# Designed miniproteins, single chains, continued (5), part 27

Each design is a single chain, and the fold is of that chain. pLDDT is the mean over its residues in the fold that is shown.

## One batch from the design tools (miniprotein)

Design m16917
Fold by ESMFold2-Fast:
Structure m16917 (fold): chain A 65 residues (1-65)
Amino acid sequence: MVKITYPDGSVKELKPGESEELPLGYKVTALSDSKAKVENKVTGESKILGPGTYTLGDIKIEVEE
């Protein structure tokens, strides 16, 4: 699964095919249970994330199988 933890401690879980829009123009899309795509709509940058823990400012992104 893909799990997003916001700075206030709230958590959002994404199933494959789901996406969540984040502050500062970021968007996270779960591509599978073990892969996520992070895009920034303002800068146009994108990155594929495999299993692990990542941070976008104060937001935590966890990708697990």
Scores: mean pLDDT 79

Design m16918
Fold by ESMFold2-Fast:
Formats: structure tokens, C-alpha cells, sequence
Structure m16918 (fold): chain A 84 residues (1-84)
């Protein structure tokens, strides 16, 4: 889980720094992989998702980072509940 957290932190920093979509997608894909989810962001780039959903790409970037952060917190809390 440390690995997933690090990639999410990098993605958040890249979004704040207005980095290229490819760098943000790369860190998001690594976070998903570290969480045990196979990521295929190269077939559905942030720009493609934004175009499909009719929203600004900045909205998709922030939404994905937030969703991954929330998912990571959910997993952490679930593990804490199981560690009696």
C-alpha cells in the first residue's frame, strides 16, 4: 500500500503542476497496479475520458486522483478493522 500511496501523491503533485496528461496517466496506472487492479489508461487516456463525458480534462484528472485516494483509504480502513 505504501507504493500505491506514493503514486497517488505523485499524480496529485503533477495535477497541481499542470504536468502533461501522459505523466499523470502513468502515475495513476501505477497506483491502480499497486492496489491490485490492472490499469489500462493508455486505451482510455484522461483526454479521451474528458471528451467522452463532455467535461474539462482538469475535472477528470482531479476526479481520478480523488477516487484513487478514497479507494486507498477504504482499503486501509478495511485492513484496520480486520486486524483485531
Amino acid sequence: MEEAERYIERAERLVKEKAPDSEIEKELARALEAMGVEAVLDTASLSEIARRDGVPVSTVKRGMVRALRDALEGVRLAREREAR
Scores: mean pLDDT 66

Design m16919
Fold by ESMFold2-Fast:
Structure m16919 (fold): chain A 102 residues (1-102)
Amino acid sequence: MIPTTLEDAVKLANKELDLYRLTKDDKHLENAFRVLKDSPSPGVKLFGLNVVYELTYDLYVKEPKLVDKAAPIVIEVFGGKVPVVRLKEAREFALKVIEALK
């Protein structure tokens, strides 16, 4: 079931990201991004695009090798579309992605 609220979507995406940390199976990282992208909620979709923006902008400069590990999955899920707005909670999620990629 695709979550319709931002809280439920972020909670489900975080569960998939935690599974990625434990297993290192790229499927869980893909599932985390797909939860955010495939939500019918425009707010959840915008949050997901902001996570991609933080990864491909500021965090790429700081941690390029870790972002390069996520890049094929990000491109497949989001198709290279990035917003220009920066949400604090999306940045916190992007930092958690970088931590999981270690």
Scores: mean pLDDT 75

Design m16920
Fold by ESMFold2-Fast:
Structure m16920 (fold): chain A 77 residues (1-77)
Amino acid sequence: GAKGRAAGAAGGAVGFAAAVAGGAAGSLEGAIGGALLGIGTGLALALAAGGDVRAGLEAASEGAREGLRAGLALVDA
């Protein structure tokens, strides 16, 4: 549902930013941890909003995956 997707997307954006920041710092663990933090945040927000948890997880995972990919590229640079 719309509430779950919006909440998940917010968590995904947090995960994107955290994963990129971790990668830019040269931390593989930071990039992975940031992505996981975003997924967890998106799920928590979707649950708190009473939204569709699956839709929230999907939206959060998309943002977190893109952030992890970018963060890992920064670690290798």
Scores: mean pLDDT 78

Design m16921
Fold by ESMFold2-Fast:
Structure m16921 (fold): chain A 94 residues (1-94)
Amino acid sequence: LDEEFLALSGEEFEIVVREMEKFNAEAQALKDEAARNGWSKEELRARLEELVERTVRRLREAGLSDRAVAVFREMALIAVERMVENPQLRFPAP
């Protein structure tokens, strides 16, 4: 993951970082909603994975390389797994 991230162009690197920041904010909002509404881990995971796929589609439409899209998706899915299994953790703020 780190090696793939470092191999991105400077422009793609900055876009991936900005989109990850936006994803973290949206994902935290979903996690807070899950806590308020008593969602199951499965429901939270499904909604977070849908957010990942929506962002991946947006990045592809913006013309990012398959590598940049793959790096984002991998980072986002790792964050989803950590946050679903650890309710006390929060997604990083910008």
Scores: mean pLDDT 79

Design m16922
Fold by ESMFold2-Fast:
Structure m16922 (fold): chain A 93 residues (1-93)
Amino acid sequence: MKKIELTVEVPAGGSASAEAEFDVKKGEKLTIRVEADSGTVTVEVYKDNKLLKSLTVEGGEATFEFIAEEDGKYKVVVSAVADKPGTVRVTVE
């Protein structure tokens, strides 16, 4: 089952960001999928103030996986910049 789904609408020549928290158990494998119509999208995964993973996508789709080293709340941060308007979807499962 999906832990979270974030949808970010990016205006023409602008930027947008979104974040969400989700609960994780130690040793859990997390799959993050990014789908972007256009522009540059950065997806970062944090535990507290520690950056665990970062991925930058220039339009299109990307998927990455990681294994949680600690129990607790994790945060995904999505930042997008685009010359043309578009939608960015990020799924964590």
Scores: mean pLDDT 79

Design m16923
Fold by ESMFold2-Fast:
Parts: C-alpha cells; structure tokens; sequence
Structure m16923 (fold): chain A 77 residues (1-77)
C-alpha cells in the first residue's frame, strides 16, 4: 500500500513538472498512470481526481489540471 501511494505521488509530481513545461499530453499520460497506482492502493477518490487532471491536461486547461492533481495528492496523505 505505502509503495503504491509513494509511486502515485511521485508520478503526480512528475506530471506537474510536465504541465509547467507545456507538455500537456505527457502530463496527461503520467496522471493516468498515477491514477492506476492510486486505485491499486485502494484510493478511488484520488484516482478519479488524477483521471480528471489528465482530461484537463489534454484539453490544455493547465490551471484546473494542476488544482485537481494537487487535490489528489492531498487525498493520498
């Protein structure tokens, strides 16, 4: 469980870096992977937030993607 949460948070932070760099498709793919780790850890709420962050990242909505990803990270605490 702890390793899955750690991987989800690590990936989410990497996706946020990709968002800051303007690599929206890369960020979205990493958020989708973070969602898988969150779901495997038993945190469906965090997984749903990461999936929403990925959708907003793909549509170029950087601010909303960042907000949702930060909420997902907080949910995993």
Amino acid sequence: KERLIENAIRLAKKALEALDAGNYDVAASIFETAAKYARLAGNDKAAELFEQAATHARSGNRDEAKKLAEQAIKELE
Scores: mean pLDDT 85

Design m16924
Fold by ESMFold2-Fast:
Structure m16924 (fold): chain A 100 residues (1-100)
Amino acid sequence: VEEILNTIELTIKSIKVKAKLLGDTEVYNLAIETEIDLGVHELVRALGVVFNDDELVTKALEEQVKVLKEFIEQLKTISDQFGNEIELLENAVDELSSLL
């Protein structure tokens, strides 16, 4: 799980850098908003792990998957420049979903 989440974090950071270089403010802002939303659910997941609350961990992961799916769909509608990053995120979503 941690390895998949790290891949997601790095991919979104890559999207942010690429969007900034392209001058794509819309994609850049979307990536920032997505990082904030994912960060909230990651904090909830971490608390669930610390307190051995498996239900809280599962719920937080489900919310992270939902946020990522929404991000991917919005990114596809805004830009055609992020195909490789979208593929990485779709693979990560599939892997996380298989663990739920």
Scores: mean pLDDT 84

Design m16925
Fold by ESMFold2-Fast:
Structure m16925 (fold): chain A 69 residues (1-69)
Amino acid sequence: SAATLEEVDIDELIAKYGERRALVINGETGEKRIERLGDVLKNAERVERIGEDVFAVEIDGKWYGVRLL
């Protein structure tokens, strides 16, 4: 399937994948860190699926790229 930009249910995503580790990339600075997906999403305002295991996440008005590991 092609990558899609679609807003997803954050609570469902946390319930299903929240314990998985993710590579988190700051969209402004390019800074990279590894965190649990649930810890990234707990303060997320919006999440868009851009690939099978890749998301764009808005936190406090800033965008982060998130890839499930």
Scores: mean pLDDT 80

Design m16926
Fold by ESMFold2-Fast:
Structure m16926 (fold): chain A 58 residues (1-58)
Amino acid sequence: SEFKAKVVKDLPEHPELKKGDEVTLIINVETDTATLKKGDKEIEVELSTAIEIVELLP
């Protein structure tokens, strides 16, 4: 599933993502991971981490 999301918490391990950035959240439930896309950048994180650092946009 794909969602528009906003980064609400800085992630030091991924300085390419900053609080306030708009990203596309792609959830993979089979692996319990999520991919955060910002432009041409794709960052894979654990699903639990993704839900803590992003807020879904309408």
Scores: mean pLDDT 78

Design m16927
Fold by ESMFold2-Fast:
Structure m16927 (fold): chain A 94 residues (1-94)
Amino acid sequence: MKIPEHIRERAKEKRDELIKALESVGVPRDLAEEFVDALVNGDVVKLDNVIFKLANTYDDETLEKIIDAVAEVLGLSEAERLGLLNYARGFKLE
């Protein structure tokens, strides 16, 4: 996946809010920081590794809450939110 420039810029501007939003839905701070850093740096490999960890650590309901929290802070459209959720679900080993 290629990270759009506007998402990277938003993640950079909203770093603290993203980390806090992720913690509020049960993501540990270290994993939340890894996720946000991958977005800010456009590091697709690191981002995919973090998404894989999230998708295989949490149930589908919690994963949806995580994606919703990220989408809200980043100002994603409904289509972008759904796309991110489906992308993350693709990493599940179920």
Scores: mean pLDDT 83

Design m16928
Fold by ESMFold2-Fast:
Structure m16928 (fold): chain A 91 residues (1-91)
Amino acid sequence: RPPAPDLVVVATTREGLPMGLIIAGSYRAGGSEVELIEVGDDQDAGATARAALEARGFTVTEVRESEDGSSTIVYAEKGDKTAVGYGLKPR
């Protein structure tokens, strides 16, 4: 795997925006294409990130959730390309 993914999707509630912007900025600096999606508090941020990756033709390979449920990380692949999705819900 290359050290930087080809695509990063950050889906976050408003409360997660400060962290989401830091994640997005770090990956853009590393050369990744980054999409930032703000979701409502009633929406599943992790599911939104997953759906965005699948809509771009990526196949999800792994999903990890933090023990407190505040963050979800989705790993995905498309041929030789890799992608990561972040779902952030700090509440």
Scores: mean pLDDT 81

Design m16929
Fold by ESMFold2-Fast:
Structure m16929 (fold): chain A 64 residues (1-64)
Amino acid sequence: KVEEIIEKIKSLKTIPEADKERIINYLKNGDYYNAYSMLLFWYNITKDPELKEIIEEIKPLIKK
């Protein structure tokens, strides 16, 4: 469920709160591509394994 992904994003320590809110708003609006792009951007900077797990969960939502 998208709500589970949102809760995981809220728990992340490596992303600024403003960017977490932006990603959550993309997910709530069904804009999975922009949410994915922002998460991938932060993963490339932080290498946070929790971010990688969230990205893998969102990837199928983009690809259908």
Scores: mean pLDDT 81

Design m16930
Fold by ESMFold2-Fast:
Structure m16930 (fold): chain A 59 residues (1-59)
Amino acid sequence: GKEIGEELLKRAKATNEALSVEQYVAALSKMSKEEQEEILKELNIPEEVKEKIKEKLAK
């Protein structure tokens, strides 16, 4: 079943969104701007979360 995927999504939601965004920012900040754009396009996450990541990376 889809149980594993649902549990991972529940865990991501239970984990503070700020912590999740910080993890992405920390990983992406090690990469070039072009690589960051490619990864963000491939990430299957809500646009709202992508915007938060982009804003923190631009700062």
Scores: mean pLDDT 62

Design m16931
Fold by ESMFold2-Fast:
Formats: C-alpha cells, sequence, structure tokens
Structure m16931 (fold): chain A 75 residues (1-75)
C-alpha cells in the first residue's frame, strides 16, 4: 500500500517537526537567559537554534513531498 506508506512518512516528519518546534522554543528562551550572564553560552545556544531551524525546514519539505506523492497516487 504505497499511498499508506507515504502518509505514514508524512506523519513521521510532521511529528519530528513538533518535537523540533518545542526544542526551538526552548533554545530561544535559553539563549535569551544566557545572554544576560554568559555571552559565550548564548552563542552556543544560537548555533544549536540555527541547526534546529535547518532540520525543521528539511522536515517540512519532506512532509510536503510525501503528501504530494500520496495525492498523485490517489488520482
Amino acid sequence: KEIEEYKKKAKEYADKMKELGSKHRQLVEDAKNAAKTDPAKAAELQAEHDRTLSEIREANKKVAEYIKKAKELEK
């Protein structure tokens, strides 16, 4: 069932995006708090934030790709 596999993959990436979104929000707050007392720590947290944002963008592209593939097979 190829359509079901594509829908399953889309859900897996959507779930990953939710986890990464929570991590992203935590990193933003941690970086803001660190900036008050430890600029070096704030810079490290900002780098981790940027990496997390890149992973969110990739996961979002994969969700769209698998949804499109599932819809094309349904036609």
Scores: mean pLDDT 80

Design m16932
Fold by ESMFold2-Fast:
Structure m16932 (fold): chain A 62 residues (1-62)
Amino acid sequence: MLDEALKEAIAKLPENHRALLARLARTDRERALMAAAVYLGEVGRGNLSREELELAVDYVAQ
């Protein structure tokens, strides 16, 4: 369900940012979504829907 452009954006994130998102996904879901919005915005994927952010967070958490 996660599109290829969003996968590419996630792959461009620094390793420490991806690791933090994966940890927050399990401990503080709301903070994970906020952090994902900021980090993905920094790599050119701004204005993602909540559904897209949830898919991105779940993808990183696997």
Scores: mean pLDDT 80

Design m16933
Fold by ESMFold2-Fast:
Structure m16933 (fold): chain A 64 residues (1-64)
Amino acid sequence: KIEEKKNELIEKFLADVKKLGITPSDEEIEALKKMDYVGLLAMEGRLTSKDVEEELKYFEEKKK
C-alpha cells in the first residue's frame, strides 16, 4: 500500500540530499516517515524538478 511507496520515497530523498551535501539526522528521518504521502511527493518534486533551479536562483538573488 502507500506505506511501501512512502519508504521508497524517503530513501530517494536521503540519496538526493546526500548529493546536495546534506546529512539528515535520525529525528529528521523519523519526521519524514510521519509525513503523509502527498507531502513527501511535494518535497521530492521540489528537490528534483526545474522549480528547484528557479527557487535556488530566487534565494541567490535575494541574498545579494
Scores: mean pLDDT 62

Design m16934
Fold by ESMFold2-Fast:
Structure m16934 (fold): chain A 102 residues (1-102)
Amino acid sequence: EVAKIREILAEMRADPRAVPLMFPVPSSLPNAYKRVPNWLDLDSIEAMVDSGEIKSLDEFEAALDQMAANVATLVPASSALYQDTAAVLARARARIAELRAA
């Protein structure tokens, strides 16, 4: 499953809507690091996969759920950041569902 998780991470990185998720806590949002001290970017998730903390699709989906919760804490649902994050994560979750069916 790790190889497939890496494929999904690469697909997420290729999505221009994922730009804010590729870096440490969004610098465009003042004091964001205080509001989401457990910020999770794509590099952090990739490091968790590399270290063996994420070994399954279920563990990977849990990391994506945390990423979604972090964004929801920082911005309203009407924001571009929230909507772009939701779209990127919906695509990743669809890929996870395909892999679970295989």
Scores: mean pLDDT 76

Design m16935
Fold by ESMFold2-Fast:
Structure m16935 (fold): chain A 71 residues (1-71)
Amino acid sequence: MTEEDRRRRLADILAEVAEQNGHKEYAEEIRRLGPAATVEALREAAKIVGDGNWSEEALKKAVEIIRESAA
């Protein structure tokens, strides 16, 4: 799996979590910016969201990390 494939996969996983929990706008932004973000940023975002007690605040932090990395 290439670095590009890994970014895409991580972004898709995060976007699916956001979408399934009613945050379609966050999901669309994650899918759009994810391929431009670093793998490290996407892993950091996944760690924040993936601990089983996610909140809208956690998703917002994850999106902010992805935005900063993609800029």
Scores: mean pLDDT 75

Design m16936
Fold by ESMFold2-Fast:
Structure m16936 (fold): chain A 71 residues (1-71)
Amino acid sequence: SSMEENRKLAEEAKRAYEEGNVEKAVELATELYKKSGVNVPEELRVGLLAHETGLPREVAEKAVERAEKEM
């Protein structure tokens, strides 16, 4: 995926969370994680996704768990 597409997904995920739509934030963060093709230890994946999106760690963790189950 392009860097611009990934940035848009990160921004949309944060906006959804700020609007109170946690489920949409998780969906968008899950899509971003799948497209990013992260090659890091599992314990660092959540922290990286939280940093990229600006989401709370617990929301990023839910997105990583969902993505790993669907991959």
Scores: mean pLDDT 80

Design m16937
Fold by ESMFold2-Fast:
Structure m16937 (fold): chain A 77 residues (1-77)
Amino acid sequence: PAEELLATMEEMAALAKDPAVRAAIEAARQRAAEALGSGDMGALMEAVGTAVTAGNSTGDPRLRALAARAEELLRQL
């Protein structure tokens, strides 16, 4: 679940065409990796929420699907 969550966020960043959205998702993925390493569930939820919001803001159905997958993977942790 943890490695799949980070991989999903990385795929979201790669798929994002807007540089600002891509940068936001990349920063969120880095924060999520740090939160997973420290066991900070609050920081993890905030980081995933940031990536999901950024992905959903694009209107791209592929990014929307990956955002939903990231939320599902977070619930499995």
Scores: mean pLDDT 86

Design m16938
Fold by ESMFold2-Fast:
Structure m16938 (fold): chain A 90 residues (1-90)
Amino acid sequence: MVQQADQYFDQGSDYFKQSNYQQSADYYQQAASLYDGIDNQRKADALSSLGFSYFQLGNYQQARDYYQQSLSLDPDNTTARHNLNLLDRS
């Protein structure tokens, strides 16, 4: 399960680097779902990356919701905190 989730996370990262934010979001969402109940820190990382993909798509409410979910699981997630603060200052 964790290995498959890690593979989906990596695919999400690859699509994000290609600026294919919709595919990136789809893979990060699958990774977060597979980490659910198994690894809350990795789930938080996947949700943070999912939020950033939605931010790039201009879906700011979805981005905010996912950053908040990430911080609920891992309050020390620097990426989610930083990007949520950027949304709140826009």
Scores: mean pLDDT 85

Design m16939
Fold by ESMFold2-Fast:
Structure m16939 (fold): chain A 73 residues (1-73)
Amino acid sequence: ADAALEEVLAAIKELTETAKKHAADEEVLKEALGRASDVAGRNYDKLTDEQLEKALKAEEEAIAAIREAIAAV
């Protein structure tokens, strides 16, 4: 579980970095970046299994929003 979370967090950070390069030009990218940054900044080591499940859903939504925002530009 921890290894999978580290991989997901790394993917979110990569998408967040990509979004930052475009955020200065587009407001929608700034909003997607904000959501991804919030999720990536959480301390998953201290979460319960139920909180981890909720965090994972939030990560999936943030990733989808960023990908959609990038594709729309």
Scores: mean pLDDT 62

Design m16940
Fold by ESMFold2-Fast:
Structure m16940 (fold): chain A 67 residues (1-67)
Amino acid sequence: SEAAATGAARLVAAETVEEAVAAIRQTVDDGGPDAAQAALVRAVQLRPEQSEMLARAGREAKAEGVL
């Protein structure tokens, strides 16, 4: 989806867990939690080096009730 593609671009640009959580929150607002999950998967595929940071951001977003 467009929301997932835009979300993945935001996640790839994130340099911190806080920025990645903000990108997840925005993607949920744009296209819902399924779009945010798709964006996370795509971002990891595009930048595997960020996988640990993105995993932490995903867990934090879930803990905060965003995911």
Scores: mean pLDDT 86

Design m16941
Fold by ESMFold2-Fast:
Structure m16941 (fold): chain A 61 residues (1-61)
Amino acid sequence: SQIAQLQAQMQALSAQVDALARHIATTTLSDDELAAVNAQIGALQDQQLALQDELDALRAS
């Protein structure tokens, strides 16, 4: 189902955010590298919001 597919995508994005957060916590990064990783986390969080909105719309239907 489309709902199951969206849920799987949201879980994958959450796992990617967790991996990047762990990378920041366990690795010495340059300022440029830290900025790049934080930008990636922000982009993934924006994608999670978009998928949540889509999931909510499908559940309301």
Scores: mean pLDDT 86

Design m16942
Fold by ESMFold2-Fast:
Parts: C-alpha cells; sequence; structure tokens
Structure m16942 (fold): chain A 75 residues (1-75)
C-alpha cells in the first residue's frame, strides 16, 4: 500500500540519519545503543500504526523527536 511504502521509506531515512549522527557526534557505546533502541521502537510503532490516523503518526514522530533531543542534550 502507499502508506506502507511511505512508512518503509521514512524508517530507512531515519536509520540513515541515526548512523550519520553516531559518526559525526562521536557517540559513546551507551549513547549509540540508546539511539538504536529509539529508532527500533519508532520503526515498530510506525509499522503497527500504518493504518492509523495522521494525528497518531504525528504523535509517534513527535515523541521520537523529543527523546532524540533529550539524548543529544546529554552529550
Amino acid sequence: SPMQEFVDRLIAAVRQQAAQLIAERRFSPAQQARLQALVDRLAAELRANVDGSLAELQAILNAFAAEVGALLAEH
């Protein structure tokens, strides 16, 4: 479905961005593990909610952005 394709592309883009952040920010192993866990959780939540509303999708993305922001602030 178009929504499933969109979600798969979004997950791929987020994983690519996470890999770049790890390399550029010189994250500790603990920070790398936390970021990977956040990305894996985002991927699972997006796939579980592929037939959900736009508001649900936005809430998932906003929660992820807030947690990544908190992780970056610890650095």
Scores: mean pLDDT 83

Design m16943
Fold by ESMFold2-Fast:
Structure m16943 (fold): chain A 101 residues (1-101)
Amino acid sequence: SLEEVEKNIDKLVEEADNLDLTNFGSYLDKTFRLIEEGVKLTVEQKQKIVEAVARVFPNLSDEDLKILLKTLNPQPDEVEPLIAAAEKVSPEFAERLRKLL
């Protein structure tokens, strides 16, 4: 159901705080699958994911950042909110995100 899918997205946002090198790929696959099922992440949910990634993987490669951005599929009006979320953790990470958007 739509309610169950929304609950799973909220759970996914919470699980971002538990990201590590062994589960990042699986986490992106889960996120991508939910989005493909037609569920749209809110800008606040996308910000929480970006903030967690910046905190846990500050040195994430540009290639992996591109995969993350493709997965989140930010709308034009979401770009600055996402950059702001990254900047709270790392201005350097935020600059890298801006160049890839």
Scores: mean pLDDT 73

Design m16944
Fold by ESMFold2-Fast:
Structure m16944 (fold): chain A 78 residues (1-78)
Amino acid sequence: TEAEKLADQTIEENSPKVKEAAKVSLGDAIQIATDSGNQLRDTLLNDLNMSKKDADKYSHKVRNRLLAEAYETLSEKS
């Protein structure tokens, strides 16, 4: 679906930023992950006219994936 493609694109665009931020500040990496998820949610709700339930599902998927990458990077750095 278009929502799935946008979610995957958002992850691909923000994954490098999250990984670099995590090397310096986990807090900054978490903020990027959260902001990325929220931006996707707003796009899905306002531009694609999706239900809140479905938009939240994709937003959480993006945020959780980016958070996992942040924590993985921190673990590897340690």
Scores: mean pLDDT 81

Design m16945
Fold by ESMFold2-Fast:
Structure m16945 (fold): chain A 80 residues (1-80)
Amino acid sequence: MTKEELEIETAMGVAEIAIGVGVLTGDVVEGLELAIKAVEKYDPETAKKIQEALDLAKQGDTQKALDLAYKALNEAIKKA
């Protein structure tokens, strides 16, 4: 693994933890905002997809938001 690949994988892991904490605390919006901050520097395309998930969560569609966010993170990890 290159240092760049390791940094991207670490950022994705931090984002998954942020979303997980949001689910556990009932604050999915905050979890998604933290996930965007974790990945936006390393993978702006994945950050954009998580932003779409955040918009869904703000509309009350938490399940679709989580499905979209986890799908985006898993696709990013698969490409690294």
Scores: mean pLDDT 80

Design m16946
Fold by ESMFold2-Fast:
Structure m16946 (fold): chain A 103 residues (1-103)
Amino acid sequence: SEEADALLAKAEELLEKAEEALEKGDIERALELLEEALELVEKALKIAIEEGDKAALERAKELLKKLLELAKKLLKKAPEELISKLIALILRVIGLLIEIELL
């Protein structure tokens, strides 16, 4: 799926930018980039499931694992007002990983 591959490539780019923002201490920007990356991975995952694209499913799983690690790292640095939003993001990522394992 060319569309799924393009979405996953953009998500990977956003995760790289999120990691850079996190290293600079820009917690709000890092969270924004993680949320945007997750939206793209969810769209790519839907296409990959509908088309039976196993390669795109595996790539989405790898990006979700990276997103989860970055979100956990961000949670350690997050101010109190962002904690609930980060927990919601983490739970959403875990849910998607469980859905992929059940396929």
Scores: mean pLDDT 89

Design m16947
Fold by ESMFold2-Fast:
Structure m16947 (fold): chain A 114 residues (1-114)
Amino acid sequence: SEEEKAKEIQALLFADTVANYLKTLKDPEEIAKAIADFVLTLALLGYDIETIKLAVKRVFDKLIEAGIKISEELINKMKELVLKRAEKYFSPERVEQLKKALDEISKYVKEKIK
């Protein structure tokens, strides 16, 4: 629908804004935390899992294109931070969906940094 397409475009615009901010950060732990906050924000705003995956992959793509070093440690820290807070805010089913989405994002990004 046009509303679903508008939400996807909105999430991608948020991703571009987040990526531009993250390019100013030097600490991998601050980058991991900011990406985790972005994932949680999209989930709290009720975006679907496919849109969340698309937006988060776009953030990582933009960082890699800009020459920002993305380590497996950064990816794992981001995933840990999301799941720790997700358990407080979401149903077990939603947490499981987020966990699977993070596993897919992690695989995608790890393949790009090799």
Scores: mean pLDDT 88

Design m16948
Fold by ESMFold2-Fast:
Structure m16948 (fold): chain A 99 residues (1-99)
Amino acid sequence: SSSQQALDALSAGDKDRVAQLGSLSTKFLEKMLSTLAKISKNPELTKVAKEAISKLNTDTSKAVGLILRAIGISLESPEDSEALQQAIKEAKEEMKKEL
């Protein structure tokens, strides 16, 4: 499914495929972004993740752009890539509880 393809793309760091983020639930994205903001040591990544959360329920198109930027920043360093993978893992666990 498109949702499974989006989750696989996020896990693999495939930036082009994560454009399908619209297939993921708002709850998943909020959990991923909040975890990323909490565990990241990169102030730019933390700022973008927090802005994405603030727009997630008010301006979905802006939120998607900010999420793609956060993923892009995360792929620029091993430390931020590990933070992103942990955030995706925790968000997947949250999704399983809502099924």
Scores: mean pLDDT 73

Design m16949
Fold by ESMFold2-Fast:
Structure m16949 (fold): chain A 84 residues (1-84)
Amino acid sequence: MIELDEEEKEEALKQLKKLIALAKEQGLEDLVKAYEILEESVKRGVVTKEELEEVLELLANAYIKKYGKEEEVAEGVKLIREEI
């Protein structure tokens, strides 16, 4: 679980808006959904492990769909989950 103060919320929302815009431009629906989940969590000021895991799965699916690198994505997701 990640708890955010007001400054962290502002920075995260700014970054997420940029990422959502880029994902929409590239037609990556799973990325848009992942970033929208994070935006809602950041607005609440709390991001849960369950939300992070859902986001990671959506990011992995988007990356596999675009690049077909299933093994590389699986390794990246494992590393991030270990940090949570």
Scores: mean pLDDT 72

Design m16950
Fold by ESMFold2-Fast:
Structure m16950 (fold): chain A 73 residues (1-73)
Amino acid sequence: AADALNTALARAGKALMEGDLEALTEALREALALAPPERRPAIVEGFLAWGKAIGKEELTREALARAQAELAA
């Protein structure tokens, strides 16, 4: 459901702003799992751009790598 995806994206945004790697990883994994495959690249690119803009690029790359690995398992 769109509401569940929006909730996961909101949790990911909060975790990114707080610098919480574990919470960001969990929220991104859930968001990517809920999103249609066609929308996953846009979510990945959006969070990378946001993380870079706020000086948390490395944290965001690590969280995305972990989330994508967990989704693929």
Scores: mean pLDDT 85

Design m16951
Fold by ESMFold2-Fast:
Structure m16951 (fold): chain A 67 residues (1-67)
Amino acid sequence: DLEELGKLAQAVRDGASLEEIKKIVGEDYAKSILKVVELAPQNARDVAGADDATLARLEALIEKLKK
């Protein structure tokens, strides 16, 4: 769902925490999208327009999920 991906990307740009992202898009969707970004980080840049700062935040969120 591109709309949920857009909401997640905007929340990450705004510096939202993992808990805030789960509230915005739901826990299952947040985990699914972060897994996709982990496997193909260029998709976050190309599809969601993620800059380097947003990608760094996404990587931090992915590492928190692996805990």
Scores: mean pLDDT 69

